# Ledger of designs, part 65: designed miniproteins, single chains, continued (2)

Each design is a single chain, and the fold is of that chain. pLDDT is the mean over its residues in the fold that is shown.

## One batch from the design tools (miniprotein)

Design m6238
Fold by ESMFold2-Fast:
Structure m6238 (fold): chain A 94 residues (1-94)
Amino acid sequence: SMSAAERAAREARIDALIAELLQKGLVSADQVPALRREARRRRITSRKGLVELAIELGTKESFRAMVRSIRKIEKENGKEDEEEYKRLLELIER
């Protein structure tokens, strides 16, 4: 088991790296809670690892936004596959 001091040091390092990404405009403030949660869960403490995680999380959200946009267009045209969209969204949550 990791000591309380080691856990606190890791969390402080993650928070410092997230602050750097915010300052550089590489992530938005609204992305920070999800990024912090996943970085802590996956124990990511490197700049490279955190940037790769931010891209992964951003890609998943961009994919969700794309699926929502396509679904809206198809619904407006009277063509909607509700079950297909639910299945696609479920795939990216894993």
Scores: mean pLDDT 74

Design m6239
Fold by ESMFold2-Fast:
Structure m6239 (fold): chain A 81 residues (1-81)
Amino acid sequence: SLAETLRQAAELFRKAAEVSKDPRVSEFAGWMAEQLEELSRAIEAGDWDKAEQIAREMQKEMDANPELAKAAWALALEVKK
């Protein structure tokens, strides 16, 4: 399910936060993990308005911090392997 996929993504970002040597990247990855967990819960509850709001907030923060977003995503993909 989509909610399960988002929970798995949250776990990968949580692991990225733990293994990152840059505290800014760790903080950003941890925040991403929390947002993905909230998004998963909103979707399971059928709260699409809240899901959309969370997704928009995530996108805004990624756009505002593109280097941190790139580093966090790269680490999440690396820990998945």
Scores: mean pLDDT 87

Design m6240
Fold by ESMFold2-Fast:
Structure m6240 (fold): chain A 106 residues (1-106)
Amino acid sequence: SNAKANGEVKEIMINEEDPEEAAIKIVEMYPVESILALLKQMGGLATAEELAAKYTGDLSKLPAKSKGTAKFTGMPFTLAGLETENLVKTTEIIELTGMYTVLLSK
């Protein structure tokens, strides 16, 4: 479904009438936010395999390492960058940290 754009995946304005195509477009435009939103929907933790099974994008094509105190200003982030900023914890399970909620609320 089409969503109003405003820095959240659910608020993105996309001119797609097909809900499945709209979902793909959101993931392509906002891969990091889409991954974090999916992880939150899954209870804030998942294995890489579980996340990959539900993620419609290619995790290997995420942008290179991010720098600085992360604000989601449309800057490319990676899972490695998010782990460096202590927003997620990655071992065999990818977990959201409490800091993630603060960034997504902006």
Scores: mean pLDDT 44

Design m6241
Fold by ESMFold2-Fast:
Structure m6241 (fold): chain A 68 residues (1-68)
Amino acid sequence: SKEEAKKEIEELTKKLIEELKKKNVPQRDISSVEGIKERALKDIDEGADPEKIVKSWKEWAEKELEKL
């Protein structure tokens, strides 16, 4: 559902930000991650396929975590 997809994106974003903070990543970069999250949530609200948005977010977040 849309609500489950939004919750998944929020949890993935929270996990990514926590790992970035542990690595002392600048606040500017953390703010960029929040901005990407807000766009993804808006896309879901405006009719994008929730499953596709979540899949793209998972793949992106996993790649970012691999860098840490």
Scores: mean pLDDT 79

Design m6242
Fold by ESMFold2-Fast:
Structure m6242 (fold): chain A 77 residues (1-77)
Amino acid sequence: VSQQIVQILDDLRQQMQQQGASQQTLQLVDQGRDAASSGNRDNFSQISGQLISQANQEGLGRIVTNSISQIGNIISS
């Protein structure tokens, strides 16, 4: 379960990096990956919200939202 989420976040990080995401936004993806691998759902939820907000500011909101939706489906959300 957590491994599948980590893979989605790794794919997201690569895609965002290719589209010119800021270091701050990439760090949020890394933090989300750490929270997911640790099974910390509360931290993951908070980081996901921050990531969506930051990505929207950079014009990358749709990519992030799609990845977060896939993760939500995995955790039955």
Scores: mean pLDDT 80

Design m6243
Fold by ESMFold2-Fast:
Structure m6243 (fold): chain A 82 residues (1-82)
Amino acid sequence: SAEEMRRRAEEAAREAERAARLAREKEAAGDIAGAIGYKLRAIGEALEALLLARRSEDPEVAEAAREAARRGAEAAGVELKL
């Protein structure tokens, strides 16, 4: 359903934001390997939201998912062209 896909995209964006925050915490603590791991996770979650946007048949759901992907990518420190 459109609502389910939108919810999944928003959840992916929230997880990307959480992972990005943890990456910054690890970096501040001097745990560079841990920081890299969380950055990759944040990017993966942002890409999940983008994939949901690409697969959506509903233009409104696709737009919401692209918005979520942008938000997650910004949190991860990467730029996505949607």
Scores: mean pLDDT 78

Design m6244
Fold by ESMFold2-Fast:
Structure m6244 (fold): chain A 74 residues (1-74)
Amino acid sequence: MTSPLDLEIAEELVKKLNAELVFVERGVIVMKVPASVTEDEIAAVLEQVREKFGLKSISFTLVGTTLVVNYTVE
């Protein structure tokens, strides 16, 4: 079940990475990022988002331009 927190995290990631949102569900966000975005830039943005929202963990997988972000709140 998608919460307001999941939507706020998705919005922040989309804005910071100039991405297109594909999917949001509890603890999982899928988006398409520009081909120019590096894994180092993604990691830096994810750490900022982790700190801002107080997340226990955040991780990603990048396949081409498809970014899958996984996170936990507890």
Scores: mean pLDDT 83

Design m6245
Fold by ESMFold2-Fast:
Structure m6245 (fold): chain A 83 residues (1-83)
Amino acid sequence: MELRERFIRALREAARATILYLATGDEAERARAEAAKAEADRLAEELRAAGLLEMSEEQREEGKRITKELQELAERLGVTAPA
């Protein structure tokens, strides 16, 4: 659960930083997005090794909630979020 929560946080941070970079052109946000993506990739391998990556309906529902949150942020900043 904690590992999954950390993975979801890393994915959200990567997406959020990407949206902020696209809206502001701030290179610090791009660097943050790259770091968060690397963390998410590492955590995804740990989840895969534990057999957790493809098991949870709860993880899919949480992902949908986060996607909605990020789409709302992108709309507020005038950025087109990926579908």
Scores: mean pLDDT 72

Design m6246
Fold by ESMFold2-Fast:
Structure m6246 (fold): chain A 85 residues (1-85)
Amino acid sequence: MERQKRIDEMISKIKEIHNLQKELLEEADRLRENPGTPEEIQRLGDKAYELQKLIDELRKERGRFGLTVEELEILANYVKEINKK
């Protein structure tokens, strides 16, 4: 139960990270077509920094929980599937 709950929580975080990446890419594309203000570019950079923090925290959390090779493979395959879309 605890093992599955841990995997589900990490999958949830990966989904949140993927959604933030998608939003950032859409915002970057928008700014590329219509050059934004320095403030808009700075906000995009701030969002990218927050995204990197979330990724780093997820990596630390994975290390702390001592995930098995099997659990790591499940998470890696899930991330790979999401990124294909």
Scores: mean pLDDT 68

Design m6247
Fold by ESMFold2-Fast:
Structure m6247 (fold): chain A 68 residues (1-68)
Amino acid sequence: SPSVHERFSAAWERLQAALQARRDEKGRVTPEEALAVVEALAAEETDPYQRALLERLLAHERRVLAAD
């Protein structure tokens, strides 16, 4: 079974790949688009542990957006 670190890395890699795909298409990703990507990945995640990690990333992105 994947370790906690490996599971976090997998969730982070999925997020980065999705954001990179948007950057490749548009040259940039807005904070709102980044938030939407994290929300979509969290909603599609069936592993409760992976979902919790994505929700933590979502909370982080919301804090960054609110601070701007």
Scores: mean pLDDT 71

Design m6248
Fold by ESMFold2-Fast:
Structure m6248 (fold): chain A 99 residues (1-99)
Amino acid sequence: LAQIEATLAAISPEALAAHRELGEAVDKLDQSILAGDEDGAMEATDRVAEALRRLAEHAPKSLSASITVGVALRIVGAGIEAGRPDLGSKLARHVLERA
């Protein structure tokens, strides 16, 4: 994670800022999933999708695609940890469709 931020900073300050915004959005989504807040998780999912789109504007396509897949896997993992693999899968699909 620290290495990816260094790589993004070398690309542009906008790419690094977009990645940090994405990190904040994903952390909020993880918290909503673990708390069982489905409405909050859906709202946070829209913010994650927006942050991924912003990152794609400033980062190389291969890197932004890799990050998008990583985020989707993290969301699935959070759903499993919360005992809600159905919710995790639903939210991950929503992110992938809107990113």
Scores: mean pLDDT 82

Design m6249
Fold by ESMFold2-Fast:
Structure m6249 (fold): chain A 56 residues (1-56)
Amino acid sequence: TGALLRRYLQAGDRFRAALLIYLLTGVPITDAATMDAAQLLARARELGLDVPEPAA
């Protein structure tokens, strides 16, 4: 559900995005307040979520 994660980040809700990562992976994102949308997407990919890399 990388599309849903991207939609939360496009809506500006980084904490909802971090919560979605936690619910899907079981790993809490404690640094969500210091991470931007790109960093949260990168973290989701590192944790095994199927999120495509953004085009440069």
Scores: mean pLDDT 69

Design m6250
Fold by ESMFold2-Fast:
Structure m6250 (fold): chain A 84 residues (1-84)
Amino acid sequence: MKVYNFPDGGAAAEQLAKEGAKKVALYSTDEEHKKAALEKLKEAGIEVHEFEDAGSATRALLRGEVDALLLVSPEAATALVPKK
């Protein structure tokens, strides 16, 4: 699994688009930063599945229901992309 760390969800969304992600699981601890990341992912043409908790988002990634996981906080964003 590839792990990428970013200063914010916007930078993470750009990287996920470059990786060719089509469907992303999104979880955030902060609504404002979640909205910013969601906007950038949608602008990149990525389908976003919002989750209420990090565990549910991680399970979706591990089950192959999404191509990547994006975790956003006020301080940083982390993207997880499975290895093929």
Scores: mean pLDDT 80

Design m6251
Fold by ESMFold2-Fast:
Structure m6251 (fold): chain A 97 residues (1-97)
Amino acid sequence: MKEEAKEELLALVDRLIAARPDISPMERGIISAAVSYYIEKGDIEGLRRILRDVLGAPDELVEAFTELVKAINEGKSPEEIRELLERARRLADEWLA
């Protein structure tokens, strides 16, 4: 379901934030709230800025996350959303390794 995909996406973003020892607990809360807001509003540029400029994520991971959010908000099929989520998770795991 859309809600489950959004929760999994937020969990992945939380893992990216947790991997940054330079980000304080207060900053983590602010970043997570901003990401949640951008996902709910479909603000792709806001999401891209956080992932790229704040978290330092590589372009391929940023595009995977933004493509997933677009698919969720456009109401694409559960199978397409699942495929995009699995790709985003794989790229996040590879970057965090």
Scores: mean pLDDT 81

Design m6252
Fold by ESMFold2-Fast:
Structure m6252 (fold): chain A 89 residues (1-89)
Amino acid sequence: VERLAEALEREASPEELKKLAKELFGVELSDEQAKEIHELSLDYRVPVEEKAERIAKILGLEDPEELARAWEEAAVRALEEAVERALAK
């Protein structure tokens, strides 16, 4: 779940999402499903909880709240890394 959340925060390509879904959950995503997940990762208008619910449904995950928490944690880490990079300049 954490590795998927990090990939979603980094706006991973549909191809990367297909590989991760198979590796982490044994799920083979269609091109359409992978594209839908990628587009959700880009859509800042949708709350993380709603995105996690939709992605969990596509992947057959039982706990969308776990994915939402992991995604929020990945977003915080990405922000911390961006701040550290800015301070290093």
Scores: mean pLDDT 77

Design m6253
Fold by ESMFold2-Fast:
Structure m6253 (fold): chain A 73 residues (1-73)
Amino acid sequence: DAEAEQHLQLAIEHLQEGVDAALKGDIQSAIEHAEQAVRHAEQAIALSTDPAIRQRAEQVRRAARSLRDELLS
């Protein structure tokens, strides 16, 4: 499940960068990172056969969508 794990790791990294950017007032960068986190989390979900990876990816996708939606409000 190496490809799913790689996408999950990228999703987590982009989510963290998005949160950091938002805290610094860089809204455009925060939105871009949140969108990348959603895309990578969705790839991790689609590629994963491991329930633990899928569950973590679903959590990251929810957090990234929440961040994106808040920033677009």
Scores: mean pLDDT 89

Design m6254
Fold by ESMFold2-Fast:
Structure m6254 (fold): chain A 89 residues (1-89)
Amino acid sequence: SIEELKKQIKALIDQMKSLAPKSDIPLIDQMEKLLDELLKSTDPLEIEILDGMILMILGVMKLITENEELIKLIDELQDLLVKLMELLL
């Protein structure tokens, strides 16, 4: 269900914030804002654009981090976003 995925996504984001360097917190905060906009949108095109922007932020975070645990959380979040898109589109 969408509500269960939303709960899992929020839990992963909270875990990412606990592991991320302080310098990366603004990227995670920006990602959360885009996710909140995505979840409120009823426009398929807007949803796809917002998803693309979130994936770009996650890709940048994976490129700059050396924390293997953070990389695993990012991969899990990407998988949950795929499942969320299948339900929304």
Scores: mean pLDDT 86

Design m6255
Fold by ESMFold2-Fast:
Parts: C-alpha cells; structure tokens; sequence
Structure m6255 (fold): chain A 81 residues (1-81)
C-alpha cells in the first residue's frame, strides 16, 4: 500500500511531537493549510522547517534517518501536485 501525504505527515509528527509538541502542531497545521490552498512552495518550506526541527531535536540516529526518509517522500508527493 502506498502511504498518503496524511500518513507521512502523521509519522513525521509522531517523531517530532514528543520533542516539541507546540512547534510540531504549528508546522502540521501550516502544512495542511498550504496543501489545501494548493501552495506548493509554502508546503515545501514547511517540510524544510520540519527537517530543521528534527536537526535541533534530540533524536536518535534511527529516528533522524526515518524523519529524513519521510520528508523526502512527502516532498516527492508534493512535486507531483
């Protein structure tokens, strides 16, 4: 089964939320708003900010690798919109 943008976003949020719940919730809401508006540039910028949060957060090497993979998949999905 192919993961949807919503499923990818949920997995990204699951990694980031325990480290920074407020910032994660704000980025998730901003990403959803950008996608709903068809604003691909704003959606990409939000994914970049999620990656930046992941770099600042105390993630294990495995969590960091998984976050990177999920972000790349989400960006590829947006590039087809």
Amino acid sequence: MEPTLEELLAEIAAILEPKDPERTAALVARFRAAVAAGDTAAAFETLVEMGQLGNEAPLSPEERARLGELLERAMRRLGRA
Scores: mean pLDDT 82

Design m6256
Fold by ESMFold2-Fast:
Structure m6256 (fold): chain A 80 residues (1-80)
Amino acid sequence: STEERAGQLLLDFSREVQDILDEGARDGWSAEEVLARLEELYRRTVAEIEELPDPEVRERTLAGLEVVMDDIREAIRRKA
């Protein structure tokens, strides 16, 4: 279903966020470099969500993604 696809997109986003954070910590990336990678992932995830056929599911999923991404941006900037 579209709801299941939306849930999978958010789950995939969360997994890839953790991968970026782990890679950045391992490779000694700056906060700016980590944020740049996370912003790229965010834009790609937004594009995938915008392809969902149900506008209500699309809007709810985008709202959920924005809350998560704003929390991530704040957490990373606090370490800059």
Scores: mean pLDDT 86

Design m6257
Fold by ESMFold2-Fast:
Structure m6257 (fold): chain A 86 residues (1-86)
Amino acid sequence: SEEIKKKVEEVARLLKAGDWEGARELLESEKDLKTRIAMAAVMGVSTEELENTPLEKLEEIWNNLEEEIKELIEKLLKELREELAK
């Protein structure tokens, strides 16, 4: 759980800095599917395009993410939208 939080915060930090390539590189280098899905959600990228995993399985993994992580992702997405609108 701590590793997922760390990774999604790192992705958000890169995106706020305009480093989209760095954020993508982190996502592509991540080997844990659950962490990768959380990172992709922060980036607003379709998880189905990033994984050769059926949508049903991706939804199962998302539903099994701790509520704390989902709330963190929502907070980071809001911050990114506000930063990009400036």
Scores: mean pLDDT 73

Design m6258
Fold by ESMFold2-Fast:
Structure m6258 (fold): chain A 73 residues (1-73)
Amino acid sequence: SAKLAAVEQSLLAQPGVIDARVEEVDGNLVVTLGVTEPLSGEKLMALINQVSEMTGVPLEKILLDYVVGPLPA
C-alpha cells in the first residue's frame, strides 16, 4: 500500500499526468493514468521503466493503460 502510493505520487509529478492508480493483480502491477493528452510510445515506455526501477518489478509484469481526463471512481 505505502509503496504503491509512493509510485502513484511519482507518476503524478510527471508533466501531463493528472491522475494515477497502481494496483497489484495476480503478481502484475496494473498502472492506470489520467492524462491531459494521448501519450506517445516513447513516453509510455519511459513511464513503464520508471515504475520498474521504483518497484523492482520486471517490465513484462507491468501493465500500463491510460485515459484522457480523470480516472473513473
Scores: mean pLDDT 83

Design m6259
Fold by ESMFold2-Fast:
Structure m6259 (fold): chain A 114 residues (1-114)
Amino acid sequence: MVVIEQSGGGTYAEGSSVTLTAKYSGAEVLSFSWYRQKEGQPLELIISNTTDVAPEVKGRFSGSYDAATSTYTLTLRNLKKEDTATYYELLVARLPETGRVVLAFGPGVKVTVY
C-alpha cells in the first residue's frame, strides 16, 4: 500500500513564501504531480514532475525531489490571495507485490493567504 504524508499547510501573508512537502512509502514512483483545488472550483494541475509548471504560477512555484528521503517538495514564492487552495500530491506508482499501477493522492494541505 502506498502512503503519502503531506506538510506545510497553514495561513500565510501575501508576498511570503511557503514550502510544502510530500513524503511517500510502499511503492515505486513512476511519475508525480502537484494539484490544487480552490473553493468551489475544479482540481487544477500546477506542476508535473519538477519541470512542467502551469503558466499562471510560472516563475513563482517550483518543484523538487530528494531521492534519499523520498520527498517531493513544492515551493510557493510571492504568495497571492488567489493561491488560497488545498494542495495535493498525486503519485503514479507501481505496487511491488503485484506490479499493478495505481494513482495515489496525498491527503492534501490547505494554504490560506491573507
Scores: mean pLDDT 82

Design m6260
Fold by ESMFold2-Fast:
Formats: sequence, C-alpha cells, structure tokens
Structure m6260 (fold): chain A 55 residues (1-55)
Amino acid sequence: AVISTEEFSRMVEVAAEAAARGLSVEEIRDRVIAAAPPELQDAVRAWLDQLEAPP
C-alpha cells in the first residue's frame, strides 16, 4: 500500500508520542494503526513490526 508523506509523518508523530509516554509496543501499535486510513492499516501493521524491531 502507498502512504503519503503527510500520513507517514502523522503516524511517526503518533508513535513517537506514545513511546515518549512509555506506552507498551501494543499501545503504540494500536494508536498508529488507528491513525492510518482503513485501507492502509495492513501496511501500517507491517511497518510497526519494523518499528518494534529496530535495526
């Protein structure tokens, strides 16, 4: 799925905010997925797997 730069930035902001609050990976995931358009939520979930396991 294709995510626009604006949508991607928004998702990153949501993830960073949740992480800064010390929320669990599950909570961060839930918030980021909820912030994405429904048609992109599967792609966002895959992206969050990468955020969960940083390089």
Scores: mean pLDDT 71

Design m6261
Fold by ESMFold2-Fast:
Structure m6261 (fold): chain A 64 residues (1-64)
Amino acid sequence: MVTLPVSAIVGGDRLPPGTYRIRNVTEADGLILVQFEDGRLAQFPLSLRERVLAAGREGAIRLV
């Protein structure tokens, strides 16, 4: 499972550490946008694009 620190989130909702199920991953405005199944959103920098896309394919991400 892909694991990223909560500090990797640069925008969107504030997410505490935990495991989150991913609904969708999109690229917009120079950011990677992750929509979670609970309706929350997180934005990640493009430098993490490959890791976030891998999490999207797996359908989940762990935040620590």
Scores: mean pLDDT 86

Design m6262
Fold by ESMFold2-Fast:
Structure m6262 (fold): chain A 87 residues (1-87)
Amino acid sequence: MIEELARRLREAKSLEELQRLEEEAAELVRRRVAEGEDPERVILEALTALVPAAAEAAYRLGLISEEELEEARAYTEELRRRLAELE
């Protein structure tokens, strides 16, 4: 499900569509936590997949600069390191 949301984010055509997909992602995270998954792990897994996808889409749509895209990529690498520490 997270991978499908990441794909849909990369294909998003507007800021409004990005915002709707972010709402769907929040609902997915909330559901997984309610089902007994560790909140920190679920959030980190979602962010590591969705942040780069959303940033790529925002850059493609002209909503963010190349510098902001690089910043999002750096943040994603930090999130991946944090997720690895939970294994």
Scores: mean pLDDT 83

Design m6263
Fold by ESMFold2-Fast:
Order: structure tokens, then sequence, then C-alpha cells
Structure m6263 (fold): chain A 56 residues (1-56)
């Protein structure tokens, strides 16, 4: 879980996009399971955007 959070934040910074701090700030609003899924989706999305931007 912590590794996913760091990877997602690093990818967001590289792409200069707004990372939803509310998601991972304290996890108060999301359960751990939902948080893991959200982080995985975020990472995949950012990787896709970067690949698409490279083709630009």
Amino acid sequence: MEELRKKAEELAKENNVGFPRHFTRGGEELSPEELEKALENQIKGLETVKAWEDAK
C-alpha cells in the first residue's frame, strides 16, 4: 500500500497533474481496499497518459 502511494505521487508530479490528496491524505474517507484499487487505477492511468504524450 505505501509503495503504491509513493509511485502514484511520483507519477503525478512527473506529469504535473493534480493528485487527489483527499484520497491518500489520511484514508479517512476510503477503506484500505478501496484505496489500493484507486491507487492502482491512478498509476495505470498516469502511465497511459505518459505513453500517449510521448507519441505527441
Scores: mean pLDDT 63

Design m6264
Fold by ESMFold2-Fast:
Structure m6264 (fold): chain A 80 residues (1-80)
Amino acid sequence: SEEERRKVRIELDAAEGVLEIALVTFQGAPPEERAAMLERMRAQIDELAAELVKKYPQFKEEIEARRDAMLARIDAALAA
């Protein structure tokens, strides 16, 4: 349904917003502290995606694609 799709998108948009704030905020942090926080973010994103797929399996592909995009940003930040 449109309401279910909207709920999925709101949750993913909120997660992306938190990730963007975290990536900017942790730029100035010590490397070890930054890595620990980004790995915690990865775990939270994976958990959110798994919960959303369980609740809205019809949007699995969209949810997983957006999860993968967020995880790729974390990987890029950890490599820098």
Scores: mean pLDDT 87

Design m6265
Fold by ESMFold2-Fast:
Structure m6265 (fold): chain A 79 residues (1-79)
Amino acid sequence: SIEAVVEQVVAEALAKVKQEAIQFELTYGKGLFLPSDYVALEEQVREVARTAASQQSPEVARERALALADQALQASLQR
């Protein structure tokens, strides 16, 4: 189902961001994201993944979700 694809893609994208955020915190001694930042990112990734899965394909949904998550990660690192 589209919902199963969306939830799988959201979980994958957030897991990658959390892994990178943990490594950043271990290296620099400060957090990269607040809990509320993760909630906002999850909502954005879910919306993008749902739209792409319904209009294009599961593969496009995954690519767009991962790209959005990476963009959010890079934006936080540039702060």
Scores: mean pLDDT 84

Design m6266
Fold by ESMFold2-Fast:
Structure m6266 (fold): chain A 79 residues (1-79)
Amino acid sequence: CNCELNVDDEYVATLDCSSGKCSIVDSSGEVLATATVGKPAVVTKAGVTYTCIVVDDNMCFVWKISGSEATLLGLCSCV
């Protein structure tokens, strides 16, 4: 499953998810980080940290981390 992550109308990354795994891919198709169940992936872009968390072998959630605050930006589900 492929999901595009955009923040404030700007492209950040594409999430390429398969059961139990989610890869964060840039616009050129390069894999920046891979998350698995129990092992989050972290990417920093333009001074903002994004965390991808895989849950239930079916879903990947992307969180924006700013200081002590975490905001859910989106999810990519694979069935």
Scores: mean pLDDT 68

Design m6267
Fold by ESMFold2-Fast:
Parts: sequence; structure tokens; C-alpha cells
Structure m6267 (fold): chain A 73 residues (1-73)
Amino acid sequence: SKATVRLLVELLEEPPRPEDADKVRLVSEVEGEPGADVQKVRDTIGNSFNQEQEEKGLFEARDVLPVEPIVVE
């Protein structure tokens, strides 16, 4: 069985650069074992996209929404 955890990241209220104004939500997905390692998977995803977004200076990833994991057999 597999589970997919998704994170949504939103832009801050601060006005973004003109080219960043077209940015919508950014989503990262990782497959993991359902239930057992969900928290670990979330931490891994969070660290991954947070670093990439901070490096580009687009926003601070403080508002992250996890999506319910999808279980497949």
C-alpha cells in the first residue's frame, strides 16, 4: 500500500514581485507508507519545498496545508 501526502504553500500578504504575482499554490507530493510514516513524510516534504522557496526569495512557507493521504494497494 502507498500513501501520498500533499502540501500546499501560499504566498504571504506582502506584495510579491510582479513576476511572482502569477504564482498560485505550490504543491509537493511524496509517496509513503500509510499511517506509519506520515509525519516523517510531511517533515521531509516541508523541509524540501521550504528551502527551495526561501532560496528563490518568493515567500516564507509559514502557511502550509497538508492534504489527506491517498491509500493505494
Scores: mean pLDDT 43

Design m6268
Fold by ESMFold2-Fast:
Formats: C-alpha cells, structure tokens, sequence
Structure m6268 (fold): chain A 78 residues (1-78)
C-alpha cells in the first residue's frame, strides 16, 4: 500500500542522515496520493536524484528509494 512505501522511503532516508530530504519526499508522496497527480512523484524523484548528486545520500540508497517511488506510481496508476 502507498503508506507502507512512504514509511520505507522515510526510514531509508533517515538512516542515511537526510531527515529534511525524507520530509520533502514524504510531502510529495502525500500530495500524489491526495491529488492522484503523478507529477508529484516526479518531483520526489528529482529531490532524490539531487540528494545523490550532492552526496547527501549514497547511490545505493538513492536507487532503493527511486525503485519504491516507481512502485508508488504503479499503485496510483491502478
């Protein structure tokens, strides 16, 4: 379920020491759920990619979070 995916993403980002990024990604996931607008998931991906580029999170954590956002997209497309 979408809420479980959001919780797993938050856990990964907080374990990487990036709580502000976790809060931003969680906010966009909530907006996508409420509005049913997939553009907010694209915004969440953009934040994760920039965090990776800045070295705020590991490449492995970024890949894991991006996979979870893609699963959230599948659930919203149903």
Amino acid sequence: KLDEIAEEIEKILREEGAPSIADMVRAYLKLAKITKNLKYLDKAKEIVERAREMGAISPEAADRVLELIDKAKELLEK
Scores: mean pLDDT 84

Design m6269
Fold by ESMFold2-Fast:
Structure m6269 (fold): chain A 69 residues (1-69)
Amino acid sequence: SAPSAERLARLQRANRFVGRVVELSPDFRSDAEVRAAMLRLGVSPALVDRILNGPTLDLLVEAEREVEA
């Protein structure tokens, strides 16, 4: 079944965060480069570690919220 409207809105927020990371680290060549990009965007170190160990929709939405704060 198709995602709900709420899930689609959360996917859009997560996609904005991924877009920010890609702009700073387009090659994704190392976890260190992706970590540096997320830290530079203002994501907390603890959340960066959680994302690198297992990215989920919820974690990416939380990261975008931290960047927008």
Scores: mean pLDDT 81

Design m6270
Fold by ESMFold2-Fast:
Structure m6270 (fold): chain A 62 residues (1-62)
Amino acid sequence: SSRQPLIDKALEKADEVGFPVIVEYLVGMIERPKVVVNNKEELLEVVSSLPDDAVLLNVTKA
């Protein structure tokens, strides 16, 4: 499945809020890891490295 829509949504939200941001996602219906990202490149790496069952929950100002 394509991750481009998920990446686009994360980038739009980060642009709206402004870096640095906290990205929160759900993995395997159990884990809710949070990652602080300082720029667009780091955000792209985080989102693209997520497993196929991951769900983006939130992107907030750090």
Scores: mean pLDDT 75

Design m6271
Fold by ESMFold2-Fast:
Structure m6271 (fold): chain A 78 residues (1-78)
Amino acid sequence: SHMEREEQARRLIEESRRLFDEALRLLQRGDAVGGLRLLSRGNRLLAEAYRLLGDEEGAARYEQAAADAQAEADRLAA
Protein backbone atom coordinates (compact mmCIF):
# COMPACT_ATOMS: atom_id res chain seq x y z
CA SER A 1 0.00 0.00 0.00
CA HIS A 2 1.01 3.66 -0.31
CA MET A 3 1.16 3.97 3.48
CA GLU A 4 3.46 0.93 3.82
CA ARG A 5 5.80 2.38 1.14
CA GLU A 6 5.86 5.75 2.95
CA GLU A 7 6.73 4.00 6.26
CA GLN A 8 9.51 1.99 4.57
CA ALA A 9 10.86 5.18 2.94
CA ARG A 10 10.88 6.96 6.32
CA ARG A 11 12.92 4.13 7.90
CA LEU A 12 15.42 4.21 4.99
CA ILE A 13 15.81 8.01 5.33
CA GLU A 14 16.43 7.64 9.10
CA GLU A 15 19.08 4.96 8.47
CA SER A 16 20.75 7.15 5.80
CA ARG A 17 20.99 10.02 8.33
CA ARG A 18 22.83 7.74 10.78
CA LEU A 19 25.23 6.63 8.02
CA PHE A 20 25.87 10.26 6.97
CA ASP A 21 26.62 11.24 10.59
CA GLU A 22 29.15 8.38 10.87
CA ALA A 23 30.62 9.23 7.44
CA LEU A 24 31.18 12.84 8.55
CA ARG A 25 33.00 11.66 11.70
CA LEU A 26 35.25 9.35 9.63
CA LEU A 27 36.03 12.11 7.11
CA GLN A 28 36.84 14.58 9.93
CA ARG A 29 39.37 12.10 11.43
CA GLY A 30 41.02 11.52 8.04
CA ASP A 31 39.42 8.16 7.11
CA ALA A 32 38.48 9.21 3.58
CA VAL A 33 37.91 5.64 2.29
CA GLY A 34 35.69 4.68 5.24
CA GLY A 35 33.75 7.94 5.06
CA LEU A 36 33.17 7.67 1.29
CA ARG A 37 31.96 4.06 1.61
CA LEU A 38 29.37 5.14 4.19
CA LEU A 39 28.34 8.11 2.00
CA SER A 40 27.81 5.64 -0.86
CA ARG A 41 25.68 3.35 1.33
CA GLY A 42 23.63 6.28 2.68
CA ASN A 43 22.95 7.60 -0.82
CA ARG A 44 21.86 4.11 -1.97
CA LEU A 45 19.30 4.02 0.88
CA LEU A 46 18.04 7.49 -0.11
CA ALA A 47 17.69 6.37 -3.74
CA GLU A 48 15.56 3.39 -2.59
CA ALA A 49 13.45 5.67 -0.35
CA TYR A 50 12.81 8.22 -3.12
CA ARG A 51 11.90 5.45 -5.58
CA LEU A 52 9.36 4.11 -3.04
CA LEU A 53 7.89 7.65 -2.87
CA GLY A 54 7.64 7.87 -6.69
CA ASP A 55 10.45 10.44 -7.07
CA GLU A 56 12.45 8.79 -9.87
CA GLU A 57 14.48 11.98 -10.56
CA GLY A 58 15.52 12.21 -6.90
CA ALA A 59 16.29 8.47 -6.85
CA ALA A 60 18.53 8.82 -9.93
CA ARG A 61 20.44 11.72 -8.35
CA TYR A 62 21.10 9.73 -5.16
CA GLU A 63 22.13 6.63 -7.19
CA GLN A 64 24.66 8.83 -9.04
CA ALA A 65 25.95 10.29 -5.74
CA ALA A 66 26.36 6.74 -4.36
CA ALA A 67 28.24 5.60 -7.50
CA ASP A 68 30.53 8.66 -7.38
CA ALA A 69 31.35 8.13 -3.70
CA GLN A 70 32.06 4.42 -4.25
CA ALA A 71 34.28 5.16 -7.29
CA GLU A 72 36.29 7.73 -5.28
CA ALA A 73 36.66 5.28 -2.35
CA ASP A 74 37.90 2.59 -4.78
CA ARG A 75 40.42 5.01 -6.34
CA LEU A 76 41.78 6.02 -2.90
CA ALA A 77 41.95 2.38 -1.71
CA ALA A 78 43.95 1.28 -4.77
Scores: mean pLDDT 91

Design m6272
Fold by ESMFold2-Fast:
Formats: structure tokens, sequence, C-alpha cells
Structure m6272 (fold): chain A 74 residues (1-74)
């Protein structure tokens, strides 16, 4: 539904904004926090795919997951 798509878009946008704000504040995320964010973003990605979100949103979510995984692996 359109309402479901808008909710997922908002959750993804809010996630990106929160993460960006944390980075700007020089915050270093713990491995546990990184894993929790990965898990949340993967759940949003799954919901987004099921709701048929535009590919641009799917790619943003996938890129963020990869970025967080790279940080976790470091």
Amino acid sequence: SEEEKEKIKKELFDFVQEYHDRLLNGEVLTPEELQAQIDRLEELLKKGKEANLPESYIKIAEALIQHLRDLLAA
C-alpha cells in the first residue's frame, strides 16, 4: 500500500539522518551498536522489497548495510 511505502521511506530517512548526525558529532559506534543498526536496516530492506519500494531506496539501504558491515569488520 502507499501508506506502507511512506512509512518505510520515513523509517529509512530517519535512520540515515540519525546515523549522519552521530557521525557529525564524532560518535564512535560499538560493535554491538553497529550490529543492531545492521539488523534494523536489513529488516527495513526486507519490508521495502516486499512493499515494492523504488530501486533507489533499496540501493540506499543496501549501501548503508555494506558500509556498516565494513565498519564492523574493521
Scores: mean pLDDT 82

Design m6273
Fold by ESMFold2-Fast:
Structure m6273 (fold): chain A 66 residues (1-66)
Amino acid sequence: MRPVAERLTDEEVEEALKRLQAAGASPEGIARWRAMTPEERAQFASALKALIDEGREDEAVAAANP
């Protein structure tokens, strides 16, 4: 990853997954995230990061755990 923003997004994807796991995200949800292509994960990570940055971690978890 050459752009700094993409590199930071990748690191924050891992942090977001750890937060979701700690908040009770389902194993199926986490496995699905890891099975996604990097592009698909970046799209979802961007949306979850926006919610987390706004302090809506519960809504982010709900979106990941239907």
Scores: mean pLDDT 62

